# Designed miniproteins, single chains, continued (2): the designs that were tried, part 82

Each design is a single chain, and the fold is of that chain. pLDDT is the mean over its residues in the fold that is shown.

## One batch from the design tools (miniprotein)

Design m7016
Fold by ESMFold2-Fast:
Structure m7016 (fold): chain A 71 residues (1-71)
Amino acid sequence: MAKEEAKKFLKETTGEEVDDSASDEELAKKLGEAVTDLDSAKQREVEPLFRELSRPMAERGREAARELAEE
């Protein structure tokens, strides 16, 4: 699961554990902050994980826009 992978990445990069109760949005924010300190190669490896965690929000926004355009 992307959430589990994000927690592992944060633990390996920052050395701090994230609670299981953290939301996907919270994990995405923490990843964004951690990634700013990484080189470009490592950032590219984490990019798909960011997209997966934020995908539900992006899809909801796009669907809402489509519904409004059709009406």
Scores: mean pLDDT 66

Design m7017
Fold by ESMFold2-Fast:
Structure m7017 (fold): chain A 90 residues (1-90)
Amino acid sequence: REAEFEEQLARAEEIFARVRAASDDHEAVAAAEAAWRAHVAALRAQSALSSEEWAALSAEERAALAALTAATAAALAPFEEELNALDDEL
């Protein structure tokens, strides 16, 4: 779990670095990075929970985490095509 999480974080940071280097829309990239950092902070807080504590989360707390994940996905959606284009660049 933690190893997979750290691998996903490293991959996302690499993708963001490439997008920032290729994009001149600095404001949009900054907004996406802010949303991503908020999501990562929430996931790190969640990963610090034991299985028992995770099971004890209220429906509202789980909904808040899901909403943060959705907000991050929405913020990254404009860059998905740009990220795919960069992945095709040698």
Scores: mean pLDDT 61

Design m7018
Fold by ESMFold2-Fast:
Structure m7018 (fold): chain A 98 residues (1-98)
Amino acid sequence: SAIEGLKTLERAVENALAALRAGDRFEAEISLSFARMALEILKKIEEELPPEVRELIERIEELLDRAQAALDAGDLEAAAAHLEEALELLKEAIELLK
């Protein structure tokens, strides 16, 4: 289910954000890795998704890439900001698939 895939991605992003807020860069990297895997699974069913949801998934991918770049640079605040924005878009995507 696309909704289940989005909820799995949401949980991974929430876990990454919680780790960043705790100052746990290692746990954040693990959780972000799980988020990227969940996103790749969602991309395999992209053709079955409404265009507005596909556009949100593309924006979420960009935000996860920016969060990873910020983590690699040691900028935990920037990484957290990108993940917070990704969570808002994930919530919107889930609502659109009701």
Scores: mean pLDDT 88

Design m7019
Fold by ESMFold2-Fast:
Structure m7019 (fold): chain A 59 residues (1-59)
Amino acid sequence: GEAEELIEQARRLAEEGGDGREAAELAKKSGMLAHEQGDEELAQRAEDAGVLAGIRGGV
């Protein structure tokens, strides 16, 4: 689904040393979509990706 694709994009950007700010925005959007779907596991993964992106982005 859309949320899953956004989570994978965010995770990939964060892990590959890409733009952490963009990764965090993707993770945030995926978390909102997961919450709307009632998928708590997907929402948790989105939050984890966002935290990782923030740490890696350093801003």
Scores: mean pLDDT 74

Design m7020
Fold by ESMFold2-Fast:
Structure m7020 (fold): chain A 60 residues (1-60)
Amino acid sequence: MERVLELMDKAERALDEGDAEKAIEHAREAARTGVEEGLLSEEQAEELIRAYEEEARRAE
């Protein structure tokens, strides 16, 4: 669980820095880790990644 939260925090920091690619990459790692640890379903993981992709696009 802490690993997922750390990766999500890194994704948020990357968005603040304007690094959309890095933010999405960290979000994908968080989503995959969440699925592997049984904290997220595949569908929830896809929704999480989509949300960060949308935020990154808006920040452009």
Scores: mean pLDDT 77

Design m7021
Fold by ESMFold2-Fast:
Structure m7021 (fold): chain A 61 residues (1-61)
Amino acid sequence: MEVLPDDVPFRVPVELMDELARALAAGDEERVEKLKEEIKRLTGMPEETFERLLEVMERVV
């Protein structure tokens, strides 16, 4: 896919994305949940969009 419309309006800071990837790799569900709330507050990202982000991240990590 060239562009995903659901992903375009949401810019997550690279530091938070990196921390999320590390938490997923470590299986730290508590840290993932905290990062979810932080990302949602900073970006206004809907929970459904965050869930899609997690699915992509889990497949890569």
Scores: mean pLDDT 69

Design m7022
Fold by ESMFold2-Fast:
Structure m7022 (fold): chain A 118 residues (1-118)
Amino acid sequence: MEELREELRRLIAEGRARLSAAERAYVDYVVQAALAELAGDEEKAAEYRAKAVDALMAAYGLPRERAEAEVDSVVQAALDLTESDLEAVLRALIAAMRHRTTPRLIALGEVALRRAEE
């Protein structure tokens, strides 16, 4: 288990280093939105979702509707991770990130690590 956490931390750090400032802001806000949702803090979850949408629009020039759909999709995927076997989740994220690291995968990886640390 610890080896999987360390490998995921390494992939996240390497991925983050390659992101633009707007992409890093998007990752940070969508992670905070997912963690707030998991904690039952609906007000903070809504605040961070809105900030993640704005950051994603700034990073990629997406229309608001598309950015909102992507943020909602990432938050829902992060919530779904909590219903799954942790080792299987860590292995799947590592395999996906080794194939191609995206801001979405970095965000999901950060949520998975926070849940793994307890």
Scores: mean pLDDT 87

Design m7023
Fold by ESMFold2-Fast:
Structure m7023 (fold): chain A 55 residues (1-55)
Amino acid sequence: SLEEELREALRKASEEALELLRAVADDTDQEVANRAVAEALRLIGDALDEVLEKL
């Protein structure tokens, strides 16, 4: 169903975002950390935009 497709897309984006954040968790460089956070938010935002577009 459409609902299942949207939920799965959001789940995958969230997993990718968490993986990205985990990869830089031990970094002490604020610039690297800020970039990772921005990328994680972009991935989640893109998934939400796709959900909203289909609703």
Scores: mean pLDDT 74

Design m7024
Fold by ESMFold2-Fast:
Structure m7024 (fold): chain A 76 residues (1-76)
Amino acid sequence: SEAERREEELIRRLAEVKGVSEEEVREEILRKEEEAKKLAEELDKNNGKLTPEQQKKIEELEAFIAELKAIYEAAQ
């Protein structure tokens, strides 16, 4: 699929730019996705109110996404 091809290309580019294995990049992405999923579930339970800890977690996830975007754009 197109999504799978794009994901593999992104993983390959990130691994090359960071100087790590593709497997390490996949593990980091999966970890961040799981963190985002848990945070979303916690926000639903708290009627959308953020704790300071949850706010920091969102900022960390946003920083990670921004890094991925910058690496992807630079690698083109």
Scores: mean pLDDT 74

Design m7025
Fold by ESMFold2-Fast:
Structure m7025 (fold): chain A 68 residues (1-68)
Amino acid sequence: MSEEEKKEKIEFVERAADMLVLYAKKNGLSEEQVEAMLEALRTYAKNLGISDEEIEKILERVREKLKE
């Protein structure tokens, strides 16, 4: 994977994560529903070849935004 391809894929997952935050806040999702969506996002990101370290950074950012 090139550095540009990696950046593009990370940005794509970050956009999906931001949409998940908006959707969860708008619909008042339960903790269980949010965790299920985060696990789906993790699986998707792994399939794109994103590193576990980058995935955890994205998921941590999402969890912090959901606490606001």
Scores: mean pLDDT 79

Design m7026
Fold by ESMFold2-Fast:
Order: C-alpha cells, then structure tokens, then sequence
Structure m7026 (fold): chain A 89 residues (1-89)
C-alpha cells in the first residue's frame, strides 16, 4: 500500500494492489485503507483517491470490500472520494 498527500490540491492518494488474496487479507487491507483515509482527513485533505491495481486473479468480492470500506470512511470524514481501477497486463 502506498499513500501520498498533495498539499497544493488537498488530495490524498491511496494505492493498493489486489491479487489472488483471501477475504481475510482483503479485510485487513480494507481496515488499513480506513485508517489512511482518517489520517488524510486529520491532515486537512478534502479529497481522497483510491487507486486499485488488480490482477486477473483478483476476486470481485474482495475488490468491492476494499472499495466499500474506503467510501464509508471518506463519507464519514466529509471528503470527496474517487476510485480508479487499473488492470495489470
């Protein structure tokens, strides 16, 4: 997981890679994403972007679990949220 904060735009970027992981691992990633959204809000970020690098083996249910956690945390923090999904060739 990679986290970047752009002070000029007030935007935080959270990047995750999802391969053939278990639901338990996806839940752990989701909790880490929630914590990073909270930290971004504490730093004064008004926008947060989740970037998901997925492999062909990534399960849609695990992707949805991470996205749902991210969107809920952003909504609770009053932040504008964007999700970008990239598939690895």
Amino acid sequence: MKVEYDEETGTAKIEVTLDDISEEEAREIAERVREEVKKAAEKGAKKVELIINKSKKAKDSNIALVIDAFLEAAYEAGMEATVTIKEKK
Scores: mean pLDDT 84

Design m7027
Fold by ESMFold2-Fast:
Structure m7027 (fold): chain A 88 residues (1-88)
Amino acid sequence: GMSAEELLERTEEILEEALELGKEALKLAETLEKLLRAIALILRVIGLEFDLELLKKKENVSKEEAEELLREAEELLEEAKRLLEEVK
C-alpha cells in the first residue's frame, strides 16, 4: 500500500490537475451559474492545497489523515471533470 508521504504526493498531483481543469472550465463558462461553479471549485482546490501544506509540515502524519485528504482531492477532481464536460 502507499505510505503517508506517497499519499500526500499523489494528493498534490490530483489537486494540480483539478486546478487546471477548473481554470479551463472558468475560461469556457458561458453562463453566470457555470462561472460561479468554476470559481467555487478553484477556491475549494486552494483550500485543500492549504490543508496539504499543513499536513506536509507535521513530523508525524497519520496514514488515515493522508488517505482522507486524497479522497477529498479525488472527489474534487471528479467534480472538475464533470464541470469541464458541461462547459465544453
Scores: mean pLDDT 88

Design m7028
Fold by ESMFold2-Fast:
Structure m7028 (fold): chain A 56 residues (1-56)
Amino acid sequence: SAAAEAARLTEEGERHASEGRYDEAIELYQRALELDPQNSRARTLLGLTRKEKAES
């Protein structure tokens, strides 16, 4: 399902973010939200990762 694929992309984005690959993480979170706009985890992590990148 789209929701399941969005969850998978969100998890993959978290791995990139943990490695400091913020641009790759942001792209994955954005793709997750295209598939499931109601994915709260992807939305929250997108905001946090954008903030982290801006502070780097």
Scores: mean pLDDT 88

Design m7029
Fold by ESMFold2-Fast:
Structure m7029 (fold): chain A 95 residues (1-95)
Amino acid sequence: SMEEIILMAKALSLLVEIDVLARLNAPKEQIERVFEELKEIADKFSPEQLKVLLKTIERLIKYLEEQYQKTGNPNYKFALDLLKELEEYIKKKLE
């Protein structure tokens, strides 16, 4: 449906926002709010939408691990820990 497309676009935009917020040294509470919204969106997703989201999360994890290694910025480590928690949450929904 159109609503499903819009919700997926929003989820993907929020994943991009995590990288932006980490780079800008945004407060941890702001990063946590993005993850809370992603979790709420994931709760509305079909299994097929969850699989698409999961693949994007896995790619973002790899990217942020590289950024953390290059910069040492602790916000990337914080975002990585939350992304891995979200990944496990989604995997459990698919079981």
Scores: mean pLDDT 88

Design m7030
Fold by ESMFold2-Fast:
Structure m7030 (fold): chain A 88 residues (1-88)
Amino acid sequence: DPAKEALEKVLEELRKDPSRQEEYDRWLQATRDEFVEQAQRFLDAAKKATSPEEKERLKAAIDKMRELYKDNPEVQKLLDEAKAILDK
């Protein structure tokens, strides 16, 4: 989703500038639900993954998403749950 990638880049750029902390906090709050829904989709995919190849690809995607949303504890919780399912 190009809109999500653009939003992730904006949040990363804002996070790098301490003078824009208030702007960063507002963007995080406004987009939290969308990122939580994306993390929930990874959890649902983890529950459906059956082959080792599917699990490996999904783990890589989860690791990338964890890097992008380090400062969102709700997203991290869902991604940790997804990874725990895949690590079985």
Scores: mean pLDDT 73

Design m7031
Fold by ESMFold2-Fast:
Structure m7031 (fold): chain A 59 residues (1-59)
Amino acid sequence: DPLLDELVDEAVKRLEEGKSPEEVYQEIVDRLSSLFSPEIAEMIARQALVRALKRLKEK
């Protein structure tokens, strides 16, 4: 899914800039809330954040 891949890339960038995982998660949820229901927005945001954190840890 191109949207999820884009969100993962942005999350990685924000985390590398020193933002907390909680701040990054909330920013993604807020962006997605205009397009999706809160439940779906939170699910997508959680998946993006988990993938971003895993990518950073594997380095």
Scores: mean pLDDT 81

Design m7032
Fold by ESMFold2-Fast:
Structure m7032 (fold): chain A 61 residues (1-61)
Amino acid sequence: GPTVARALVAEALRHPEEAEEMARRAALVFGSDPEALARGVVEALRAGDVEAAIRIAEELL
């Protein structure tokens, strides 16, 4: 849900090198596609689009 998505993106911003692995683990816990969540969140954060990263995480979590 939205709280989990925002928490994931906030932690990914604090620890960018761990973002991909954190996203994959979150997806596995919530039954989503780990690669889709990891790619979407990491790509959005690399582009500097935090709002897009949150939207992608909310859709998949």
Scores: mean pLDDT 83

Design m7033
Fold by ESMFold2-Fast:
Structure m7033 (fold): chain A 90 residues (1-90)
Amino acid sequence: SLVEEFERIAKNVIDLLKEAGASEETIKKVEEYLRKAIEAVKNGDFETAKKYLDEALDIIAKEMKNASFEQEVNLAVAAIALSTMKVALS
């Protein structure tokens, strides 16, 4: 199901943020937005889901500005995964 795919992608995104050395506060904020996005998908509210994915993407983009090159690779992969989720909702 779409929800099961999104839950798998969300878990992978959080794992990538941990590998990138993101702060616990940053990880918690991204987890909260991804949880809200998945809940919106469950309710058929794809526009709200995309807004929460955009919030998560903004947090990742800000983390990338302070990251080393190797950390930035993991953050970029996470951002690509979330952007792919947004395309799937279009």
Scores: mean pLDDT 88

Design m7034
Fold by ESMFold2-Fast:
Structure m7034 (fold): chain A 109 residues (1-109)
Amino acid sequence: MKIYIGTGTLTFPAEKEGDIATAAVTATGSPKILDIQWSVSDAGEILGVLGQGIDERTATSSVQVKAKEKGKLITVTATVRFEDGPVEVELRLAGIPAPHETRTETKEL
């Protein structure tokens, strides 16, 4: 079994310390999604996962992040692992407030 990694990143500007952002990812992939893991840059703190559901080929997860410092960009990263096969991988990213930047990447591990 080969593992593929999908990475989605969202960046949020912090106007003040204690600003809260919500980041969400919806992942689709074949044959199976294994998990979703969240990380945040040193400028932010993960408060908790708000909701997560994995249904083999579709997964959705959302996380709340708090700004530790004023005036820094907070980078929130979703890492999604996919099982091998004919792999059709898509990551969709959303945030509240609207993210400053979003990026997606997929690679074989």
Scores: mean pLDDT 78

Design m7035
Fold by ESMFold2-Fast:
Structure m7035 (fold): chain A 77 residues (1-77)
Amino acid sequence: DPEETARLMAEIDRLADEKFPEFRARLRELLPDLSDEEIERLARRIAQAYANLVVVDGKSEEEARKRAEELLARLAR
């Protein structure tokens, strides 16, 4: 359903934008030597993954945060 797909995409984008500053700040703490452009790119990807888990897969924010922290840990190694 194109209308339902558009609605879900809008919800994903909204939640990703909301969480982007949090993941950007977290990445800056974990990877201080990365450029601002790289931090923003990674933060956007993590925020989108978080939003997709919540909006599409119906995961709780706690579950999605756990998955985001696992992704952050893999990047920080």
Scores: mean pLDDT 83

Design m7036
Fold by ESMFold2-Fast:
Structure m7036 (fold): chain A 95 residues (1-95)
Amino acid sequence: EALAAAERALRRAKELVELAKELLAEAEAAGNEEAAELARKALELAEKAVELAEEALKLAAAGDVEGARAAALEAETHVGLAGIHIGEAKRILNS
């Protein structure tokens, strides 16, 4: 369970890193500073989520189930926050 949660968090975090990079490029091309700032915040959160998910996988491989669960949960929290900022940036760019 902990390993599966960490793997899922890592996959989602990597997807959000790519989405945030694309949104940042789009926002900068459009000259939309608000959307660009939100996309940069999303990128920072998504990159932190990747680090946390990788730590969770390392802990799971070492048999530290409790540490792996905690790191995976923290990664999921950062994924959620990154997703919110991505959604806000998209809304601003479309309006």
Scores: mean pLDDT 87

Design m7037
Fold by ESMFold2-Fast:
Parts: sequence; C-alpha cells; structure tokens
Structure m7037 (fold): chain A 93 residues (1-93)
Amino acid sequence: SEKEKYLKEAKELYEAARKAREVARKIAEEKPPSEEAREWGEEIGKYDKERAEEIIELAYDPEQREEAVRLLEEVAREFEKKGDDYLVKSLAL
C-alpha cells in the first residue's frame, strides 16, 4: 500500500529527528556520545553526507559545540517537516 509506504517514511524521519535532538542535548551538556554521534551520522548521511560530516567534526571541537547543537536542531526540524509532508500524503490516500 502506498499509504503504508508514506507512513513508514514519516516514522523513519521522525525517529531520525528524535536522534538528532538527543545527540544535540548530550553535546550541549558537554557529554558528546561518540558511538551515538557515529550512528546518527550514518543515518543523516543518507540525506546529506557533507552536512553530517561537518556537524560531527564541529561536535568534537569544544569551542564549536554550540554551533553543532544549533545545526543538529535545524536538521531535526527539517526531518520533522519532511515527515509531516509524508504524513499529509498518507492522509490524501
């Protein structure tokens, strides 16, 4: 079903957004999760490899952690918007 496909895409994007916000929270607390950052980098790399690499690099620089957090929150908002678009498409079916 095309509706089931759109619902699956929305769910995966919402999960990616949640992971991005969790990584941002830990970086903001000066507790960067190296394994979680890698896993998240692989996930966002499916959508934007260059941006994922930039954010991970910034997250490991103590003077640039605030910028890394800001970019991660921006990415989370973009994933949520794309998820909402797929959810709307599923409702139109």
Scores: mean pLDDT 75

Design m7038
Fold by ESMFold2-Fast:
Structure m7038 (fold): chain A 87 residues (1-87)
Amino acid sequence: MEITEELREAAKTDPEAAFELEIQEALALMQLAIVKTATGYTKKEPSVLELAEAMLKAGYSEETVRKTLRMLGYEESTINEAIKKAK
């Protein structure tokens, strides 16, 4: 998903828009990091561990990683295990 300039402006005054912007930025960077690291013939959907590793490597906080993975529908226990292994 492309982050629009309108969403960036809305994030300055609306806490929900700010949260959405953080998630969209995290997802965009996560997808780019995974695609770049999984170059060649590794065309599989990224695992929760690969997502957590890519986000932490991109400089996101553990809190942002947890929020993003939770929004993607992963279970808390799976998220906690992935973050522990990604560190």
Scores: mean pLDDT 65

Design m7039
Fold by ESMFold2-Fast:
Structure m7039 (fold): chain A 69 residues (1-69)
Amino acid sequence: QAESDAVLAAAKAEHDAILTRGQEEADRVIKELGEEGVAKGQQVYGDALTEAAKIITRGENEAAALRAA
């Protein structure tokens, strides 16, 4: 279970880090480009949401597989 718990904890930490970075990058782009940056910022954050979701899903699946073994 330690390996399973570590995998899940790592996935959650990576998920949170990706969302934080994506949000800050979106804010930075909006600040630099103004109105034109809004669309770009939305795309950046959307990509971060998608990547973060994949990380958490992979982590949960890997943790479940380790527990089932």
Scores: mean pLDDT 80

Design m7040
Fold by ESMFold2-Fast:
Structure m7040 (fold): chain A 62 residues (1-62)
Amino acid sequence: TISEEEAAKKIAELVEQAKKSNEEEELELDLERAVVVAAAEGEEKAEEEREKAKSILEEWKK
């Protein structure tokens, strides 16, 4: 089935899954990829993403 309402449910599931990914270091891989993508836009963007990733990991781990 392909339904716009089901697509919205899939997004909600991804949000829930991301919330639980702190149990493993899998979140770190996603954050690292975001930093790499930001680096393509500029080093200032990469720095911001690194700080954000560090903060998120520290907050979820502790």
Scores: mean pLDDT 69

Design m7041
Fold by ESMFold2-Fast:
Structure m7041 (fold): chain A 112 residues (1-112)
Amino acid sequence: ILEEVRALEERVRTDESISEAVRTDLLGVLLLIRSLAEEGAPEEFVRALVANVQRILDAYRAGLLSEEQVLRFLSRLKEVMIAYREGAPEEEALARVRAIGAELDAAVAAGA
């Protein structure tokens, strides 16, 4: 999983099509995911976070999500990670990430 996070960080850093605002927030979210994985956060939770970031990036690059939608989804993922670090139960954090994923899929479908 850490190799997948580092690969995403590299893609975000080198992709000239990404706006500075989106790049800054993507790198911030990926840094939080990497920190959580290094701290021993549950693999299922970390994988769900990575899957949502990959989906956001792919949909943004495909023009299926606006910059505003991307920043909103990234902000929501960041809130879940902060809540988890502050002691939110694993089951609650994972459920929140999955709910964000479902909303993301619906937004992408509407953008297609």
Scores: mean pLDDT 84

Design m7042
Fold by ESMFold2-Fast:
Structure m7042 (fold): chain A 67 residues (1-67)
Amino acid sequence: SEAQALYDQGRALLAQGRPEEAARLFERAIELDPDFYEAYAALAVALRRLGREEEAREYLKKAKELA
């Protein structure tokens, strides 16, 4: 799926040390599949690397609710 492809690309960007770009792809994956809990969890990881801890906590909470 498109959401899965965006998620996979985001994970690759995160591994490359590009969390801002990764976060944008995870956000797009969530837009396409709002129940994709792995994308919420991955976005939380990217946001933490960017120092956006409060936003990361909200997305992690959503991921746990969907899992």
Scores: mean pLDDT 89

Design m7043
Fold by ESMFold2-Fast:
Structure m7043 (fold): chain A 67 residues (1-67)
Amino acid sequence: LSPREEAVLRALAENADRPLSAAELAELLGQSRSAVTRALRRLEAKGLVVRLPGGRYALSLKGMQYV
């Protein structure tokens, strides 16, 4: 994984009780929304995150094994 992908996975793991939007992740990580959205799409393609209604994301079962 890239450092940004790893940072996104850790942020989701730290907030495992709630799904996070790209905007919320961007604020938490001090990164642009577009950069976080690209990382989320890559992680989704790898099966490490699940996209939920309202543009929110959560760790998949596989993603939880990385954190």
Scores: mean pLDDT 84

Design m7044
Fold by ESMFold2-Fast:
Order: structure tokens, then sequence, then C-alpha cells
Structure m7044 (fold): chain A 72 residues (1-72)
């Protein structure tokens, strides 16, 4: 499933970026956010709602980056 693979790849790249840019404690908090949005994106992908899946995947990245920038 290409959509699920893309969602997982995006989440993994976002986690890697966060871990490189913030402390381990802050990274752990942000990783929970990434996981929440990833799980929701995967749920919508399973329902065939690819528009919602893509939006939740993107929202996870935006929220994670925003939180990391606030911690810098």
Amino acid sequence: NAMKEEIDALAEKTRAWVKENVSPEVAAEIERLIDEYREKALEYADQGNFSKAARYAAAGVLMAVGKALEAL
C-alpha cells in the first residue's frame, strides 16, 4: 500500500529531524504527537479517504516542526 508506506516514511523522517534538533526529552513529547497524527492518517488511508489521510500526515509534520521551533 503506497499511501501507508508514504505516511510511515514521512513520520520516520520527521522523527529523525526532531531528534537531531531538540533535546531527548522534548523529542519524546513531539514523537508522541507524530505518532497520533500518523495513526489517524493510517486510519483514513484504510477507509480509502486519501484526502484526509494526506491532511493528517501533513498536519503531523507541521505540528512537530512548530513544537521543535518553539523549543529552540
Scores: mean pLDDT 85

Design m7045
Fold by ESMFold2-Fast:
Structure m7045 (fold): chain A 73 residues (1-73)
Amino acid sequence: DELEKELEKKVKEAKELAEKQNNKEALLEVEVLEGLALIAVGVGKLIKDEEFKEKMLEKILKKVEELIKKLEE
């Protein structure tokens, strides 16, 4: 739950940065990462594997954080 909340917060931050910069490519990348997070949550629930969900969300969070860092440069 906390990991999902942190990811949602970082996705929002990345979207706001991309929109402020009029960076359509970055915005699309954030939307793809957000979609992958939704799939990870859905698959984790379907197969009842909390560890799978957490590992996937951690990887996606790292990618969102990397994108934010790139946008802030």
Scores: mean pLDDT 82

Design m7046
Fold by ESMFold2-Fast:
Structure m7046 (fold): chain A 81 residues (1-81)
Amino acid sequence: SMKEELGKQALELIEEANRLVEEAEKSKDLETAKKLIEQALEKAREAVRLAEQVGEFEKNQAEGALKDIEERGKKALEKIE
């Protein structure tokens, strides 16, 4: 169904966002880390937008993933001197 396709796309966007923030966590370059985190947040926000169209449960899970990515991104930047 269309909702199943949207749910799958939201999960794929979260997986991509997690990959990008993981790359940022491994980066020692502040500008590179910032760009990776910005891309991760954009993908996570798109996942929330798609998940919202599926249902409240899916929206809440995607919002939780976005908050995790925001926290990990902040910590990644704080570790770069």
Scores: mean pLDDT 88

Design m7047
Fold by ESMFold2-Fast:
Structure m7047 (fold): chain A 90 residues (1-90)
Amino acid sequence: KKYLEEGKKAFAKGDYDKAIEYFEKALSENPENAEAWENLGNAYLAKGDYEKAKEYYQKALSLNPENQRARHGLKVALEKLGKLEEAAKL
């Protein structure tokens, strides 16, 4: 039940694969958890998987449009993908 917290701890240690597993478990319990989608985006961004990071940040923003952290993460992912026009519109 504390999967989101365990994922954040794994992320802080640089263990991005364990962080992803915990965030996926958090989402299996509550797929509407915008914070879990945001943190999944952060983990993939840290791994350099910019397409997955973009997808998960977009999911976080679809659930909570006011999430400034997810919007910033999406902008970074889009810039890393060379999608500068899309990033500028955020």
Scores: mean pLDDT 88

Design m7048
Fold by ESMFold2-Fast:
Structure m7048 (fold): chain A 78 residues (1-78)
Amino acid sequence: DLAEQIASAAGKIAYDAGLPLPTVAKVASTAYDMASAGASPDEIAKAVRDVLLEAGVPEDRAEAVARRVRDAATALRA
């Protein structure tokens, strides 16, 4: 399942970035829901960034994580 692969990659990226486990879980869940709905890599990245900003992650860190998620989703769809 492509959505599961994208969710797993997004969760790993957030975990590797040193984010708290609840935030990692929310990132993975959001990426799964978006990918399952057919969202583009850019749309998934935007949703992940919004989740991180809401969780209080600084904008520069949120953008860096979102960019990595976008790249991973793009690669997994290729």
Scores: mean pLDDT 88

Design m7049
Fold by ESMFold2-Fast:
Structure m7049 (fold): chain A 60 residues (1-60)
Amino acid sequence: MDEAEKVGEEAYRRALEEGLSEKSAKLAGTVASLYAMQGKSPEEAIEKGLEFGRKVEAQE
């Protein structure tokens, strides 16, 4: 598994642990993976993904 995929899975897992919906968690994982592919650190990529997922959840 490449590093971007691992980062996406970690963000998805953390989003579910925070109580976000499956939809918001999947979006958090996707965004985190994209930031990791752009050269962001794993931690920063995960944080950006989670922030996006939380915003999507808040709009539902």
Scores: mean pLDDT 82

Design m7050
Fold by ESMFold2-Fast:
Structure m7050 (fold): chain A 82 residues (1-82)
Amino acid sequence: SEAVKIANYLLKKLGYLDEKDIPEDVDELTEKMKEAFRKYAKEKGIKEDDVLTGELLSYLLSEAGDENDPILKGRKILPKPE
């Protein structure tokens, strides 16, 4: 759930999602979020999935994660899920 909120925020930061489409503080996987996951994964050459994978989250954090971002700090982001 928290990972979904983080991925939503990072995808908006990278331009794969619009703020109008999904609030930053949601736990639900919307169709627009799933489409953004697939598009991002395809463009990065990683496995496409309708769910937030550890690989997808790691790429998002590597590309758009900022250690000084207060949104990310409060959510205890792990760079790579175990």
Scores: mean pLDDT 65

Design m7051
Fold by ESMFold2-Fast:
Structure m7051 (fold): chain A 61 residues (1-61)
Amino acid sequence: MEELQLQVVKLVNKAIEAAEKGDFETAEKHMKEAVELLRKAGLDEGAEELEKSMQMILDEM
């Protein structure tokens, strides 16, 4: 379980780094992968929160 959370955090950090570089396609891919990991683990609330965050980031771009 802790391994999954660390993987999600790592993907989110990579997405943020990519977005800061202007690589929004890479940022979106990493965010989608993190959301998918959360949903596979049954963490639907976490996945929904991450989807909201991703949408806000994309809307700001």
Scores: mean pLDDT 76

